# Designed miniproteins, single chains, continued (4): the designs that were tried, part 4

Each design is a single chain, and the fold is of that chain. pLDDT is the mean over its residues in the fold that is shown.

## One batch from the design tools (miniprotein)

Design m12108
Fold by ESMFold2-Fast:
Structure m12108 (fold): chain A 67 residues (1-67)
Amino acid sequence: MEEALKKAEKEKELKEFEELNNFITEVLSKTPLSELPKEVQEEITKTATEKMLALAAKLIAAGKASL
């Protein structure tokens, strides 16, 4: 039972991380955030910050981020 929950949480976390990483890497590696329209910058910053903070909070709580 615990394995199923850990797998579901890990898959969801990996999916969100992969989508966020691919999105940010593709956009920011090709075009600096400052060169994007303000509307796109706001959407990227808001979405990335919210997801990153949520992920960081979970990792810190689990003790994985604090090396």
Scores: mean pLDDT 66

Design m12109
Fold by ESMFold2-Fast:
Structure m12109 (fold): chain A 55 residues (1-55)
Amino acid sequence: STADSIYEMGLRLDQARREGRSVSVEADGVKISGTFDADGRLTSLTYTTEPPPAP
């Protein structure tokens, strides 16, 4: 479900923030990429929402 996908995405982003590293997560056509420094500060954030490519 969308709610479950968002929850998992949030957990992955929070984990990366705590570890001070880059992460990319995707669910339900949403892709989020973030980079965190050693202090858990967000240094870059990109998100895209695209329909799946047509066959």
Scores: mean pLDDT 74

Design m12110
Fold by ESMFold2-Fast:
Order: sequence, then C-alpha cells, then structure tokens
Structure m12110 (fold): chain A 77 residues (1-77)
Amino acid sequence: TRKLAEEAVLTAEKAIEEKDAAMLDKAKDFVSQMEADSEVRDRIVGLLQAIKDAIEAGDLEKAREYLEELRKYAEEL
C-alpha cells in the first residue's frame, strides 16, 4: 500500500516538473489497482486529480501544495 502511494507521489512530482498532467492519469490507474481500503484509494486518487487540475490551470504553486498533502498522507500509510 505505502509503496504504491510513494510511486504516485514520485509520478506527481515529475508531472509538476514537466508540466505534464497526463502522467497523473497513469498514477491514478496505478493507485486504483492497490490492495487498500476504498477510502484510502479514493483519497489518493482525489489528490492526484487535484494536482492534475492545478497543472492544467497553470497553478504550479497549488499543484505543489496538493503534492505535499499527498506525500504526508502516503507517510501515514
């Protein structure tokens, strides 16, 4: 569970650096396959969607804020 969440964090970080929101769709697919409570998966997918939306809006600062929330959540798993 934690390792899949950490992979999602790494993919999101790269997506922000490269300004490539499409990478987050791959991360969402990866998280959807994790063996975890639906609440945990939904939370991570929601944060990945928020990062994607922020990148598409050109708000990289907001994208980094959501990335930090995702990173903290992954550490709690």
Scores: mean pLDDT 78

Design m12111
Fold by ESMFold2-Fast:
Structure m12111 (fold): chain A 62 residues (1-62)
Amino acid sequence: MTPVTITITGSGPGIGSDGSFIAPGTVLTGEIVERTEDGFILVRDTADGRLYRLGEEDVEIT
């Protein structure tokens, strides 16, 4: 699948699978690997392959 651009627009930070934080306003290129029933998406960053859990309402996908 084609990678998408994901902009973190919400007030909360994104959380990596290793517990690291990604700040609001961050733009990353990645693929959506999962959408959770609690309103989160898991995104794989194409630059480093790291997974981030982001609130679906806190991101803009293009």
Scores: mean pLDDT 71

Design m12112
Fold by ESMFold2-Fast:
Structure m12112 (fold): chain A 100 residues (1-100)
Amino acid sequence: SLEELLKKLEEKLKEAERNLIINSASVEAEKWLAEKAGKKLTSEEELLELIEKYYAEMNEEQRIFAEIYLAKVNKEEVEEELIEKAKEYLEKEREEKLKK
């Protein structure tokens, strides 16, 4: 039915939005970890080691991005609360970049 098609399209759009947030948060986590390590990162194993090393000194934003990255590499479902918080932080970072 048309209603079933619309629901499937809405589900696909929500999935695409979630994937965009997950990928963006993962990129931000990688950038911060690379900056913290002072070098280019070349493997998922290196990123995981850096997350373990620096997790205790991470702020909420960095921990949220790191947890999303961990869920992504482990092929685990990302909790909706983490997606919403990551979206808010990503919007804040975009605004910060627009200032310069």
Scores: mean pLDDT 80

Design m12113
Fold by ESMFold2-Fast:
Structure m12113 (fold): chain A 65 residues (1-65)
Amino acid sequence: AAEALRRGAAQLAAGGDAESARYAERAAKHTEAGDVEGARQTLEEAQAAGDSGGAAAMHEAVKHA
């Protein structure tokens, strides 16, 4: 999950979506630390902010967890 989130963040940043990339990177850090609730809260914050790109990247990563 964390590795997939970091790859997603790198792709978003390369595509110019720095905001979505920051949400994905933050979720990856929480996941690496074993903080499942922190990762979930980051996804909820991205969705609340209307960041569909970041939310989609996080959903993709979770499917491969």
Scores: mean pLDDT 67

Design m12114
Fold by ESMFold2-Fast:
Structure m12114 (fold): chain A 103 residues (1-103)
Amino acid sequence: SLVKQALAALQQGKYEEAAKLAQEALSRDPDNWHAQMVLGLAYFGLGEKEKSTEYLKKALTLLAERYPDDPMMEVMIASVLVASKSAGLDELAEHAQALLDKM
C-alpha cells in the first residue's frame, strides 16, 4: 500500500519521498489518518512546522473520533502531546490535550 511505502520512506529519512507517497494516499482516501500522520511527520523532517502541525492535528482528530474509547489510541495521542511539547509545537500540543480531555 502507499501508506506502507510512505512509512518505509519516512523510517529511512527520505522525507520528500514520504510526503509525496502520503499525499498520493490522501488523494485516494482523504480520511486516511495513517497517511495524514506520515505526511505530518515527513513535513516535520523537512522543517515545515506549520504543515506538520496541520496534518498531525488532522490525524489526531480522526483517531479520537474513530477510537474514542480505545486506551491505545489515547496513549498514541498522549505520546504526540509529549513529543510536541519537547519540539516547541505549542498549537499541536494544545490540540492533543483538548482531544484527550474529551476522550
Scores: mean pLDDT 85

Design m12115
Fold by ESMFold2-Fast:
Structure m12115 (fold): chain A 71 residues (1-71)
Amino acid sequence: MKELRERMLEQMREMLEEARRNNFPEEVLKKMEELLKKFEETPEEDISAQVGIFLELGGLYSEELARLRER
């Protein structure tokens, strides 16, 4: 459990850093940072909430990356 949580947290941090490197809008960066904070505040035992937040941040990252490419 703890290993999975730390790995998800690392991936979320990497997505946020990549979003910054790709000059994502500040509103999107703030949303991603809020999701990261929410994940950190989620109890370790609440696997469903952790997975949900992880998927939400990943979805937001992918959607904005695609949108940014189309301007």
Scores: mean pLDDT 80

Design m12116
Fold by ESMFold2-Fast:
Structure m12116 (fold): chain A 78 residues (1-78)
Amino acid sequence: MLVEVVRRAAERLAEELETIEGKKVSAVRVEVLEESETHAVVRVTLEYEDGTVRTITLELELVDGVPRVVALEEQVES
């Protein structure tokens, strides 16, 4: 459930970044590092056509049935 929410958010994020930054995303990868009923750690990797790689690591927790981002790390390599 949490992983599906992150996958959909990653697809939307890629589309938004293409529109806002004018850079085309060539690949989106979603990797589950940890998953439980109430907690997940997921890594999203976006590869751009210009060779830029953006990695976003998200830590999520369920609070009253709603996914919350409790930690976020971003790395960009060009």
Scores: mean pLDDT 76

Design m12117
Fold by ESMFold2-Fast:
Structure m12117 (fold): chain A 91 residues (1-91)
Amino acid sequence: SVEELKEEVVELLTEGWRAVLDGKEVPEDKAERLERLARELAERAPELLPLVAAEVYARLAEYYASQGDEELAAKARAMAERYRAEYEALA
């Protein structure tokens, strides 16, 4: 389903960003899977792209807060709220 596709893209993007933040390489298989699924989501349901961004930033905000980086956590929360508002404006 499109909902399952959206959730997997959110999970892979969140994992990828956490890897980058840890100074680690993103595994090639996960990067290729993300690229494929992100393209499919953009083709099938482009209206969900702001929601994907909102959910990824929300998860990254929790990650930053858990690492003690309140400044990055606050910025990620602001981005999550912005993209959620963009998604809601499409309704």
Scores: mean pLDDT 84

Design m12118
Fold by ESMFold2-Fast:
Structure m12118 (fold): chain A 84 residues (1-84)
Amino acid sequence: EEADEYLRKGNQALKDGKKEEAIKWYQKALEIDPENERAKRGLKVVKEGFDLEAFAKELYDKGFSYETIAFILGISVEEVKKLL
C-alpha cells in the first residue's frame, strides 16, 4: 500500500524529468516490498533511458488495459489516457 504511494512519486518524478528523484522513490518502494515488480521495472526503465510515457505505450501495445497500466505505473487511469 505505502509502496504504491512511493511508486506514484517515482513515476511523477520521472515524468518531470527528475530521474534521480524517480530512482529514490522506486528504491523506497523496494525497501517496503523487495519483490515489487513495478518498482523493479521502474528502475530498469530509468536506467535504460525510457520515460514514463514510453513505458505506458509499451504496456498498451502489449495489450494491457488502462486499469492494469495505471496499477503497474502507480498513477490514475486518467493519467494513463493522457500519456497514450
Scores: mean pLDDT 75

Design m12119
Fold by ESMFold2-Fast:
Structure m12119 (fold): chain A 74 residues (1-74)
Amino acid sequence: AFSPAEVAEIEARAAEVRAAVEAETGQKLTVTVRVRADGTPLVTVEGGSAAEQDALLQRLAAVIAEVRARAAAA
């Protein structure tokens, strides 16, 4: 499970990635990061096209994987 600090980092980086994609595409996107009861983060993206949502989700999946790998290594 992710710690509160790891969730906060994922939320902060998700906001940065969203802002970058909005700047690149000119579209407004909404990113919601929720923590499920088992501590697993659930990321939802709304707005734009399906391709833009997929691109943002791929970037966010990479962020989540990085945070998880760093936590496991430390």
Scores: mean pLDDT 75

Design m12120
Fold by ESMFold2-Fast:
Order: C-alpha cells, then sequence, then structure tokens
Structure m12120 (fold): chain A 74 residues (1-74)
C-alpha cells in the first residue's frame, strides 16, 4: 500500500469512528493510528483531519486540544 493509499484508508476509519465512538475511544483510536504513520508530514495531516472531524462532531475546544496534544506526542 502506498503512503497515499494508507492515508486515505486511515482517514476513512477515523471518519466512521467520529460518528460512533466516545471522546476517550476516539482519542485512543487517533493516537493508535497516528503511531502507524512513519512520515511526519502525513502524520500531521492525519492529526489535522481527525481534529477537524472532532470539531464538526461538536467536541469542546479543551477536548480537541487534548486530542491534538496526545496524537502529536506519538
Amino acid sequence: MSPRERFVALAREVQEAADTLSFAEFEALVVRLAATIADPALRAAFIDHAVGLAALAGWPAAQIERLRAAAEAV
């Protein structure tokens, strides 16, 4: 699988999860998936995508900041 194909697959998984998981479960999923992305630029883009989905789902700003910090710590 190319890096682009992997990114698209991860983005789809996170999008499906955003509608069904709790805040804690979604944070754990995003952190786990970010750890599988070797390219730092693609990892950053993935985290930005996940944060955007959390914002659209109505997450509080403090929880979104926590999500970003946890994912970037990988």
Scores: mean pLDDT 80

Design m12121
Fold by ESMFold2-Fast:
Parts: sequence; structure tokens; C-alpha cells
Structure m12121 (fold): chain A 63 residues (1-63)
Amino acid sequence: AEEAVALAQRLYPEAEVTVVEDVPGKYAVVRFTVDGETLELVGRVVTGKDGEPRVLFALAREA
């Protein structure tokens, strides 16, 4: 969750970020509102070919 929150704050420093779901070592979903639009950022933990964990981020917009 912390990496997803940090990325959201880095992209939108004035937005309030809420953790919607946090599954340690698997994924986290954070929600924030920018200019009246609600956005969700999904951070998923994946293992690379080198065996190192990394976080993959996807940004979605709610209609």
C-alpha cells in the first residue's frame, strides 16, 4: 500500500489518498479525487525473472 500511496501523492500532491484494499505481498488499491474525477491506482506485487519483487501500477478512472 505504501508504494501506491507514495506514487499517487507524487502524481497529485494535493489529492487525499484513501487505501481501499491492502493485501500484503499481493496487491493494494488506493483511491483519490482530482478535479472532481475519482481515480484508482492498483499496485500489484510481481516477481521478476531475477527473483526480485517489484510493484506494477495501473491507473483507472471511475465514470
Scores: mean pLDDT 69

Design m12122
Fold by ESMFold2-Fast:
Parts: sequence; structure tokens; C-alpha cells
Structure m12122 (fold): chain A 99 residues (1-99)
Amino acid sequence: SEALAVLARLEAAGREAEAAASDPARRILIESEAVAELLERLGQREMAAAIREAGRALAQGDLERARAIMAAVPEAVRAEAEAAYRALAAEMQAALEAL
């Protein structure tokens, strides 16, 4: 199940982020990479690339660059990525209830 693979990756990312709790920049990089990997699995490669780039900018303290990167993502790409993410969230909830 794709949902179970995603849950395993989120668990791994959670453990990595917990280990980096005292390093906000490292935590941002771990979290943005986990989200980007999920989006890539959903075929949302353009949004995944934007999330990675924005995450790197944010980890460097460059909030303006992170905002500019996200603002440059076409609305159609954003809408498709949001729909895919909502569908995944529903599948993950169903998978958790089946366990």
C-alpha cells in the first residue's frame, strides 16, 4: 500500500526531526524533505522541487526567498498537489483504521 509506505516514511522523518529538536534549521530540512518525497510519490514533482528549494531557503533564515519560491508555483500545479495530498491523507486515515 502506498499509504503504508508513506506512514513508514513519516515515522522515520519524525524520529529524525526529534533527534534534531535543538537544531531548527536541521528540523526544517528534514520536514521539507519528507513532504517533498511524499509529493514525488504522488507524481507532484514540480511542487516537490519547490518545497525542497523553499525549505533550504527557510533553513538559511531567508523567509523572503522561501515566500518568493512558493509564490512562483503556478496555481494549477498548487491545486493539483493540494488535491493529491488530500487524497493521500484520506488513504492514510483508512490504512490506520484497518491496522
Scores: mean pLDDT 79

Design m12123
Fold by ESMFold2-Fast:
Structure m12123 (fold): chain A 82 residues (1-82)
Amino acid sequence: SSLRRQGAVLVTSAGLHVVAGDSKGAERNAERALRIAEQLRERGDEDSARDTLEGIRRIAKELGKIDPKIAKRVEERLREVE
């Protein structure tokens, strides 16, 4: 679906921001991806939602290496939707 593709693009973009050292940019894109995961779950697309949430979890782990405070915020948001 287009939502699944949007989630994947946002997760990839968040990862690029982490590599660039832009923790705030990574947070913004992770937050957008999280909203897509919520929409996928509301529509019953649990597999695509899980894939998107796994991507965000990887971003949060990488964020923890450069900005633990922002990583914690992303992890807290992730727990709210799981």
Scores: mean pLDDT 87

Design m12124
Fold by ESMFold2-Fast:
Structure m12124 (fold): chain A 92 residues (1-92)
Amino acid sequence: SRELAEEANAALEAGDLERAAELAEEYAYLVTRTAALAAGAAEAEAEELARRAGELARAAVLNPDDAALLAAAEAEEAEIRARIEAAKAAAA
C-alpha cells in the first residue's frame, strides 16, 4: 500500500525509527506476498519470501549507516525477486 510507505517516511522524518521499521516491514511483506502469489507461488513459498523481505526492510531502516548490512540486504532482495520471476516463468 502507498499509504504504508508514506507513513513510514513520516515516521523517519519524526525520528521514530521503530515505527518506521514496523511500517517498512509490513509494506515489504504485503508487496512481496502479493507479487509471489500473483506469480503463481505456493502459499508457503509466498509466506517465506514475504517474511524474509519484511525482515530485510526492518533491518535496513534500523541500521541506515551499516553499509555491509545494506549491501547484503540488497543482494537478498535481488534473490527474492529472482525467485518470484522464476515462479512467474514456470506458471506461464
Scores: mean pLDDT 79

Design m12125
Fold by ESMFold2-Fast:
Structure m12125 (fold): chain A 61 residues (1-61)
Amino acid sequence: MPSIEEQLQALVDRLRALLEEHPDIDLRAAEAAMLEAQQLFEQGDVAGAEAVVDRFLAEAR
């Protein structure tokens, strides 16, 4: 099982990879979503962090 820190890093890495593959994505919106997810994750709200990432990924196409 990955640690909380490893899970947060994996989420950030996935978002960065998505941005690199899809340069037409709104970088400012993606960065805001990453920062919100990171903040929630650091507060121990893993479910909230995942919800922010999932919402962004669902709308970013």
Scores: mean pLDDT 71

Design m12126
Fold by ESMFold2-Fast:
Structure m12126 (fold): chain A 91 residues (1-91)
Amino acid sequence: ELLERARRAEEEAEETIEEGAKKLIEAVAKHGGSLSLDDAKVLMRRVGFGEDPGFVQPPTPEGQAVVKEVRERVSRALAEARAAREAAAAA
């Protein structure tokens, strides 16, 4: 069903945010910084939803790569979920 497809895509987006948050913490820690899991999750969620202003950049190239990956993967998953929900609502 379309709703099941949407739910799976939404779960994938949430998992991507969790993975991105952990990777961001590791990238920041590698350069002597510190970032809490809650702050990292908030940042990754905002990045995934396209809400982050351009100034929200991790201080490391590794952190910037994580931000880019999360943005692309979450955006794709949420677009798929939205399309599936719209198709279900139209039926």
Scores: mean pLDDT 73

Design m12127
Fold by ESMFold2-Fast:
Structure m12127 (fold): chain A 63 residues (1-63)
Amino acid sequence: DFEEAAKRLGLSLDRLSPGAVATVALELGATNDQALKALILAAMRGDYLTGEQAREVLEGAGV
Protein backbone atom coordinates (compact mmCIF):
# COMPACT_ATOMS: atom_id res chain seq x y z
CA ASP A 1 0.00 0.00 0.00
CA PHE A 2 1.00 3.68 -0.04
CA GLU A 3 2.67 3.80 3.39
CA GLU A 4 4.63 0.57 2.76
CA ALA A 5 5.75 1.84 -0.67
CA ALA A 6 6.93 5.15 0.84
CA LYS A 7 8.83 3.29 3.61
CA ARG A 8 10.51 0.98 1.06
CA LEU A 9 11.70 4.10 -0.79
CA GLY A 10 13.01 5.66 2.46
CA LEU A 11 10.59 8.59 2.23
CA SER A 12 9.13 10.63 5.10
CA LEU A 13 5.31 10.52 5.22
CA ASP A 14 5.28 14.03 6.75
CA ARG A 15 7.02 15.75 3.84
CA LEU A 16 6.80 14.42 0.27
CA SER A 17 8.03 16.31 -2.80
CA PRO A 18 6.03 15.99 -6.05
CA GLY A 19 8.85 13.80 -7.42
CA ALA A 20 8.60 11.56 -4.33
CA VAL A 21 4.82 11.18 -4.89
CA ALA A 22 5.45 10.20 -8.54
CA THR A 23 8.09 7.67 -7.40
CA VAL A 24 5.58 6.18 -4.93
CA ALA A 25 3.07 5.89 -7.82
CA LEU A 26 5.60 3.85 -9.84
CA GLU A 27 6.42 1.69 -6.78
CA LEU A 28 2.65 0.97 -6.47
CA GLY A 29 2.66 -0.31 -10.09
CA ALA A 30 1.33 2.83 -11.76
CA THR A 31 1.90 3.44 -15.47
CA ASN A 32 4.28 6.19 -16.62
CA ASP A 33 1.22 8.27 -17.64
CA GLN A 34 -0.33 7.87 -14.16
CA ALA A 35 3.00 8.75 -12.50
CA LEU A 36 3.28 11.89 -14.69
CA LYS A 37 -0.29 12.87 -13.75
CA ALA A 38 0.56 12.34 -10.06
CA LEU A 39 3.67 14.53 -10.48
CA ILE A 40 1.63 17.37 -12.03
CA LEU A 41 -1.18 17.15 -9.45
CA ALA A 42 1.34 17.07 -6.58
CA ALA A 43 3.28 20.05 -7.99
CA MET A 44 0.00 22.02 -8.13
CA ARG A 45 -0.38 21.40 -4.36
CA GLY A 46 3.05 22.89 -3.56
CA ASP A 47 6.69 22.01 -2.94
CA TYR A 48 5.84 19.43 -0.23
CA LEU A 49 2.79 17.30 0.57
CA THR A 50 1.58 15.50 3.66
CA GLY A 51 0.82 11.77 3.38
CA GLU A 52 -2.91 12.53 3.20
CA GLN A 53 -2.38 15.05 0.37
CA ALA A 54 -0.19 12.49 -1.43
CA ARG A 55 -2.94 9.86 -1.11
CA GLU A 56 -5.50 12.28 -2.62
CA VAL A 57 -3.12 13.01 -5.51
CA LEU A 58 -2.51 9.29 -6.16
CA GLU A 59 -6.28 8.60 -6.15
CA GLY A 60 -6.76 11.51 -8.59
CA ALA A 61 -4.10 10.01 -10.87
CA GLY A 62 -5.89 6.65 -10.86
CA VAL A 63 -3.29 4.97 -8.66
Scores: mean pLDDT 85

Design m12128
Fold by ESMFold2-Fast:
Structure m12128 (fold): chain A 73 residues (1-73)
Amino acid sequence: MGELARKARELIENGKKLVAEGKALLAQGKVIEGTATMLRGIGDLVQGAILAEQAYKKGEASKEFAEEAWEVA
């Protein structure tokens, strides 16, 4: 629940949103734009997972939160 854990959650939420938007663009036939948007989302998910692990190591978040973040990335 520290600042680092909050930033991790924001990145994970944004990454999930971008992956969903990328999939929607792919469904519309916008394959290049959809793929690029999805890759940006994956990047945010990975960065969020790294910050979630750092939050856990600093006692700001649970180990379960860090593990869940890596599963989504």
Scores: mean pLDDT 80

Design m12129
Fold by ESMFold2-Fast:
Structure m12129 (fold): chain A 63 residues (1-63)
Amino acid sequence: MEELRKALDELQELLDEIVRNKDYEKLKKWGELAKENAKNRAKAPRTIEEAVEYLKKLIEELK
């Protein structure tokens, strides 16, 4: 749980920075990723470890 919360906090900070800097291209990319993830909810991570890896991948995509 701690690693999951840490990854979520890191993602939130990154998103806040993108919004503050008005990086609309990265915001658009995040929007597309969120839409794709919503369609694939059945493929959601089944363990906390998988969830952490998934979030780290999203953070990397947004950098």
Scores: mean pLDDT 69

Design m12130
Fold by ESMFold2-Fast:
Structure m12130 (fold): chain A 63 residues (1-63)
Amino acid sequence: SSRKEAIESLDQTAEDIRRKIKELEAQLAEETDPKKREELRAQIAKARATLAAVERRRAELAA
């Protein structure tokens, strides 16, 4: 059904975002420039917010 396809698409999107968060966290761990650290923290926060929204949409479709 279209619901199953939507759930699979959201699961893939969630995996992509989790990979991006891990990459950004690794970059933040090695970054010494305060401005770049702030930019990385902002990107991580935005990615986490997007992930939470994707997971919420997935949960609603799976209910």
Scores: mean pLDDT 90

Design m12131
Fold by ESMFold2-Fast:
Structure m12131 (fold): chain A 57 residues (1-57)
Amino acid sequence: GPGEEMAYRGGKLLGESGLPVEAAAQMGAREGILAGASPEAARKAGELGAKEGYQRR
């Protein structure tokens, strides 16, 4: 849903900027939760985005 997409995109952008995966994932997840995702879904989406972004930095 929209919250999971926000978590994923947020984590990915922060990971691509060179933030550590854990920090990027947490920040992305927070945005996803604010957009209505469950904490579990937001964490998973944010972590996925952060890992992909960090690999592409």
Scores: mean pLDDT 85

Design m12132
Fold by ESMFold2-Fast:
Structure m12132 (fold): chain A 80 residues (1-80)
Amino acid sequence: DRDELLLTAQLIRGVAAGVTTEAGAPDLGDEILDSVDENYKKESTAEELRENSIRDGTRLLREAGLEDAARKLEELIREI
């Protein structure tokens, strides 16, 4: 369902923006949002989009030393 996939992408973008803003890393937030948009174009399901967004977003946050933000991002995306 394209509407479910679009809504899921919008919710993930909101979560990523909120988590990265709270962590003081808005530029990293933009990078994660770009990753979500690229996955949205390639993924066929909302579940695939969630899993790929968690994988890519948590990797970027952990590489930046933002472990608490990485955990929060994963938890909030899994609630979608």
Scores: mean pLDDT 85

Design m12133
Fold by ESMFold2-Fast:
Structure m12133 (fold): chain A 96 residues (1-96)
Amino acid sequence: MKEKKELLEKAIEAVKTLAKAEKNKQKLSKKEKEEIEKIIKEMEKLLKELFEKSKEDAKEALEWAGEIEEAGKKTLGLPLASEEQKKKLYEELEKA
């Protein structure tokens, strides 16, 4: 989790630097060009790491979505009717 925050912060800084360079449309100095190249290379590395981690997160998210759908189907139909029937059975048993 801490690694993800650091990667996100670096990505945000890189995007901000690129956005400033595009908006300026002025001739970038050699130093500024070198900094931008470094940021682009770092972004490529960050994107590769995020893509690999996202694949694992995507699998987990799909499994959670499946479980939620199954739970929702059970809750919307059969269990609600079963609880009302159980209450009636308990009331009949108490009266007997």
Scores: mean pLDDT 52

Design m12134
Fold by ESMFold2-Fast:
Structure m12134 (fold): chain A 118 residues (1-118)
Amino acid sequence: SKVLEIFREFALELARVLGVTDPEVIEALKSAVEDPAATRERIGQLLDDPLARALFSLAVDAIERIKRAKTPEEVLAIVQAFRDEVLRLLRDAGVDPETLARIQEILDKAEEKIKKEL
């Protein structure tokens, strides 16, 4: 699915912006589409930062929900809910405005790419 490929690319770019460079975390994120449950477990083991863990858990949840979605409208609703929740967590965590703006731009580009594939 091109939508899941876009989501994978988004998760990897999010890791980059958050400064997550651990090769094991990057490998787990790359396999999130194939095995979301194993990726969730690995992220829980490798990430000590509660914010990073929460954000990547949301990404894995979104992937699982997209894989089960039956309509383009369901996929779009999942993507929009994910975007809103990511931005909420970042604001609640007091992430600096520059980092928040970078992540918002990445989310906007990912949503736009997904809309073109629906």
Scores: mean pLDDT 79

Design m12135
Fold by ESMFold2-Fast:
Structure m12135 (fold): chain A 64 residues (1-64)
Amino acid sequence: APAPSAEEIRRAVANGEMTLEEGIELARRHGREAAVERLEAQLYTARKLREIGDEIQRELEAKK
């Protein structure tokens, strides 16, 4: 079977068929450098949003 394209890997991640981390690993394994770069940027953004969400949750608990 042909190696998955950068677009196929990105669609699988977007559809929830694999995690961002799994998509990065798969893209790296098949030499899809552009997909690795984009997925790593997306993972960085997701981690930042999670950190902000955790901070908001902490503030909500403190207001009780």
Scores: mean pLDDT 78

Design m12136
Fold by ESMFold2-Fast:
Structure m12136 (fold): chain A 87 residues (1-87)
Amino acid sequence: SLEEALAKIEEIEELLLNATPENAEETRKQIYEVASGLPEGLRIVVEHYVDELLEALLAGKLSREQFQESARTMAEAAKAMARELFA
């Protein structure tokens, strides 16, 4: 359902907001487990952006503030996609 997809996206956002270089791999694993319950098209897009954000975090390309802002932006885009998918 839309409500279930939105709840999972919010859980993924929270996991990303708590991500650090030290816990990035554990965070990726947890996010992939949550994302497994998303519709296939939405799951693929979310997993792709999560991988890009975590790789940028590990490479030191983003400050913590920039990383958190990107995570929030991704979550809002994913929620918009979910609303269109269930329209």
Scores: mean pLDDT 86

Design m12137
Fold by ESMFold2-Fast:
Structure m12137 (fold): chain A 77 residues (1-77)
Amino acid sequence: SLEKEIEKADEELKEGLREAVPEELRHLVDDPSKTTALLIRAVAEPETPLSQRILAASRKYGKAYLDAVKKKQKLED
């Protein structure tokens, strides 16, 4: 189902972000508002190794999540 696809994509995105950040920063991935701040910082400072890992994970897993959400919206709207 689409609900399961979205749930799976969300979990994969969170897991990818957790792997991209050091253990001390993983609590920032568990909070959506803090994750947004972390992504904004990565965009502002893209030349750091940490920012490159975060942006790569966001691109890889974020696209799948966004595609799943758009697919659900097209079927409901």
Scores: mean pLDDT 73

Design m12138
Fold by ESMFold2-Fast:
Structure m12138 (fold): chain A 90 residues (1-90)
Amino acid sequence: EKTIDQLVEQFGAETTAKLLHTLSYFNGSFTEQDFLTAAKALGIEEDTARQFLAKLQQASILSLKDGKYTIHDLIQTYLQQKALELEAQL
């Protein structure tokens, strides 16, 4: 779980849980603006949300095609599980 541990270290457990939970609700693809809007509704700063997306893209968790981010189905299931585990620890 190197990537999740790095996200918790960089952003904190609460922010990481909220943003991973947000990602788990996107079916198929989403735009950067969709994610930023969802993060803002949770009280998360735009720069923090952008850095989170960049970290996931660098880790090959997110793929960018035609201006939209996609998550592989197996990875999405994994992220959903990790979001729930982190939320249970908050």
Scores: mean pLDDT 77

Design m12139
Fold by ESMFold2-Fast:
Structure m12139 (fold): chain A 81 residues (1-81)
Amino acid sequence: MLSVEEAVELIEKLKEEEIKKLKEEGYSDQEIEFVTRAVDWLIEYIKSHPELKLTEEEVKEIFEKVVSTAKELYKDRLAAK
């Protein structure tokens, strides 16, 4: 199981890799910012809960769900404003 510091470091690394991928796939800067903001909220959540004992696989699964949810929310909610 990862410490809070190790989990945060892994998420920050995954965040950088996702930003590069989104830029290569032609996503807008605004959509990338929205996704990265959601990831930053996840980092703050983990930091506020130091009792959390997460595996590397659990951190990656949570990250993927947060990214996927943010992409759907951007598409569905912000386009409707």
Scores: mean pLDDT 79

Design m12140
Fold by ESMFold2-Fast:
Structure m12140 (fold): chain A 60 residues (1-60)
Amino acid sequence: KLLEELEDKRKYLEILLKSTELPVSAPYAQELRDLANEEREKIEKELKEVMETLISKLKQ
């Protein structure tokens, strides 16, 4: 299940990365990119924590 959580978060991160590819002239483009970047940072932190938990278990 821990691997499933990691995979789900990875897919969500990919969706967020794609959402930052807004045209420069789009209204609120910068604000939307800033919000997406904040969410990406949260997901990246969670993925790192999950990965470190897996590594800890493997090093038993």
Scores: mean pLDDT 69

Design m12141
Fold by ESMFold2-Fast:
Structure m12141 (fold): chain A 94 residues (1-94)
Amino acid sequence: TNAEAIAAARALGEEVIEKMRNKEPVVIKVPKIVVDATPQDAIDALKAELPAAIEELKKRGLMFPIEIDNETEDGRVVGMAIYLGAVGQLARQE
């Protein structure tokens, strides 16, 4: 359900933020329900922008060690979106 997908995505985001703050390796395993709930246009946009976004994060020193559990290409893209969301959250907090 959407409620389950939202709860799972929130929990993953919180875990990513905590690991990034502690400079720990980040491993993101995205449940299928979260992938299924993600709009395809968002996934397609991320696929197109992903190389440039990664380069920008590397330039800013924000690309920490990260592993996405890659069951599917869309699952990896959603996992990267969660990581990017965590980076954005940390940047806003300063």
Scores: mean pLDDT 72

Design m12142
Fold by ESMFold2-Fast:
Formats: structure tokens, C-alpha cells, sequence
Structure m12142 (fold): chain A 78 residues (1-78)
């Protein structure tokens, strides 16, 4: 979980810096690690929280979109 949280935080920082390509790469890494660890639902919540804290509107939309997809995937397993 700590690695996923770290990657999400780095993605938010990249987004705030205007580096959306770096942000997307870090988000993809966080999603892959969360999937491997069975933490997809937790990752969705972290991404939603990061989206609320992100100052870049485009970055916020990216994080929210990924969070929504992960939450839907987690719901299918419940």
C-alpha cells in the first residue's frame, strides 16, 4: 500500500507541475501495483483524494477518471 500511496502522491505533484505525461505514467504504475497487491479499491480512494488536492484541472480530471474505472472494477469483484 505504501508504494501505491507514494506513486499517487508523486503523480499529484507532477500534475501540479504541469507534467501530465509524467503524471499519467506514475498513475499507471500505481494502478499496476495496486492490481498486483489486490488493493484496487483502496487505490481508487487514494486517486479520488489526490484529484481533490490537485490544482491542475486537467490533472484532476485524469485522476478522477482512473479512480472511477478502478472503483467499477472493484465493485465487480464484490
Amino acid sequence: MEEVRELVEQAREAGDAGDLDKMQELVSQAVAKAGAAGLVGEAAELLREAAKKTKNPEGSKLLESVATRLAAADARRR
Scores: mean pLDDT 79

Design m12143
Fold by ESMFold2-Fast:
Structure m12143 (fold): chain A 68 residues (1-68)
Amino acid sequence: KKKVVVVIAPTLEEARRAAEAAREKLPDVGTIPLPEADAEKLLPKIEELAKLEGAEVIKLSVEEALAL
């Protein structure tokens, strides 16, 4: 199954940094940095679009993304 990783962090800078680290471990998986302020609005839309494309959404914190 296709997978998309969404990295959620308090700031966009932290989310972007952690998403980049996750991408190094999983180069064939799409990674999306998402600040917590936008997560409530955008995460449901990302999950809906991923379902339409047959992709699984995996939500990771900064710590989880760095531990990959």
Scores: mean pLDDT 78

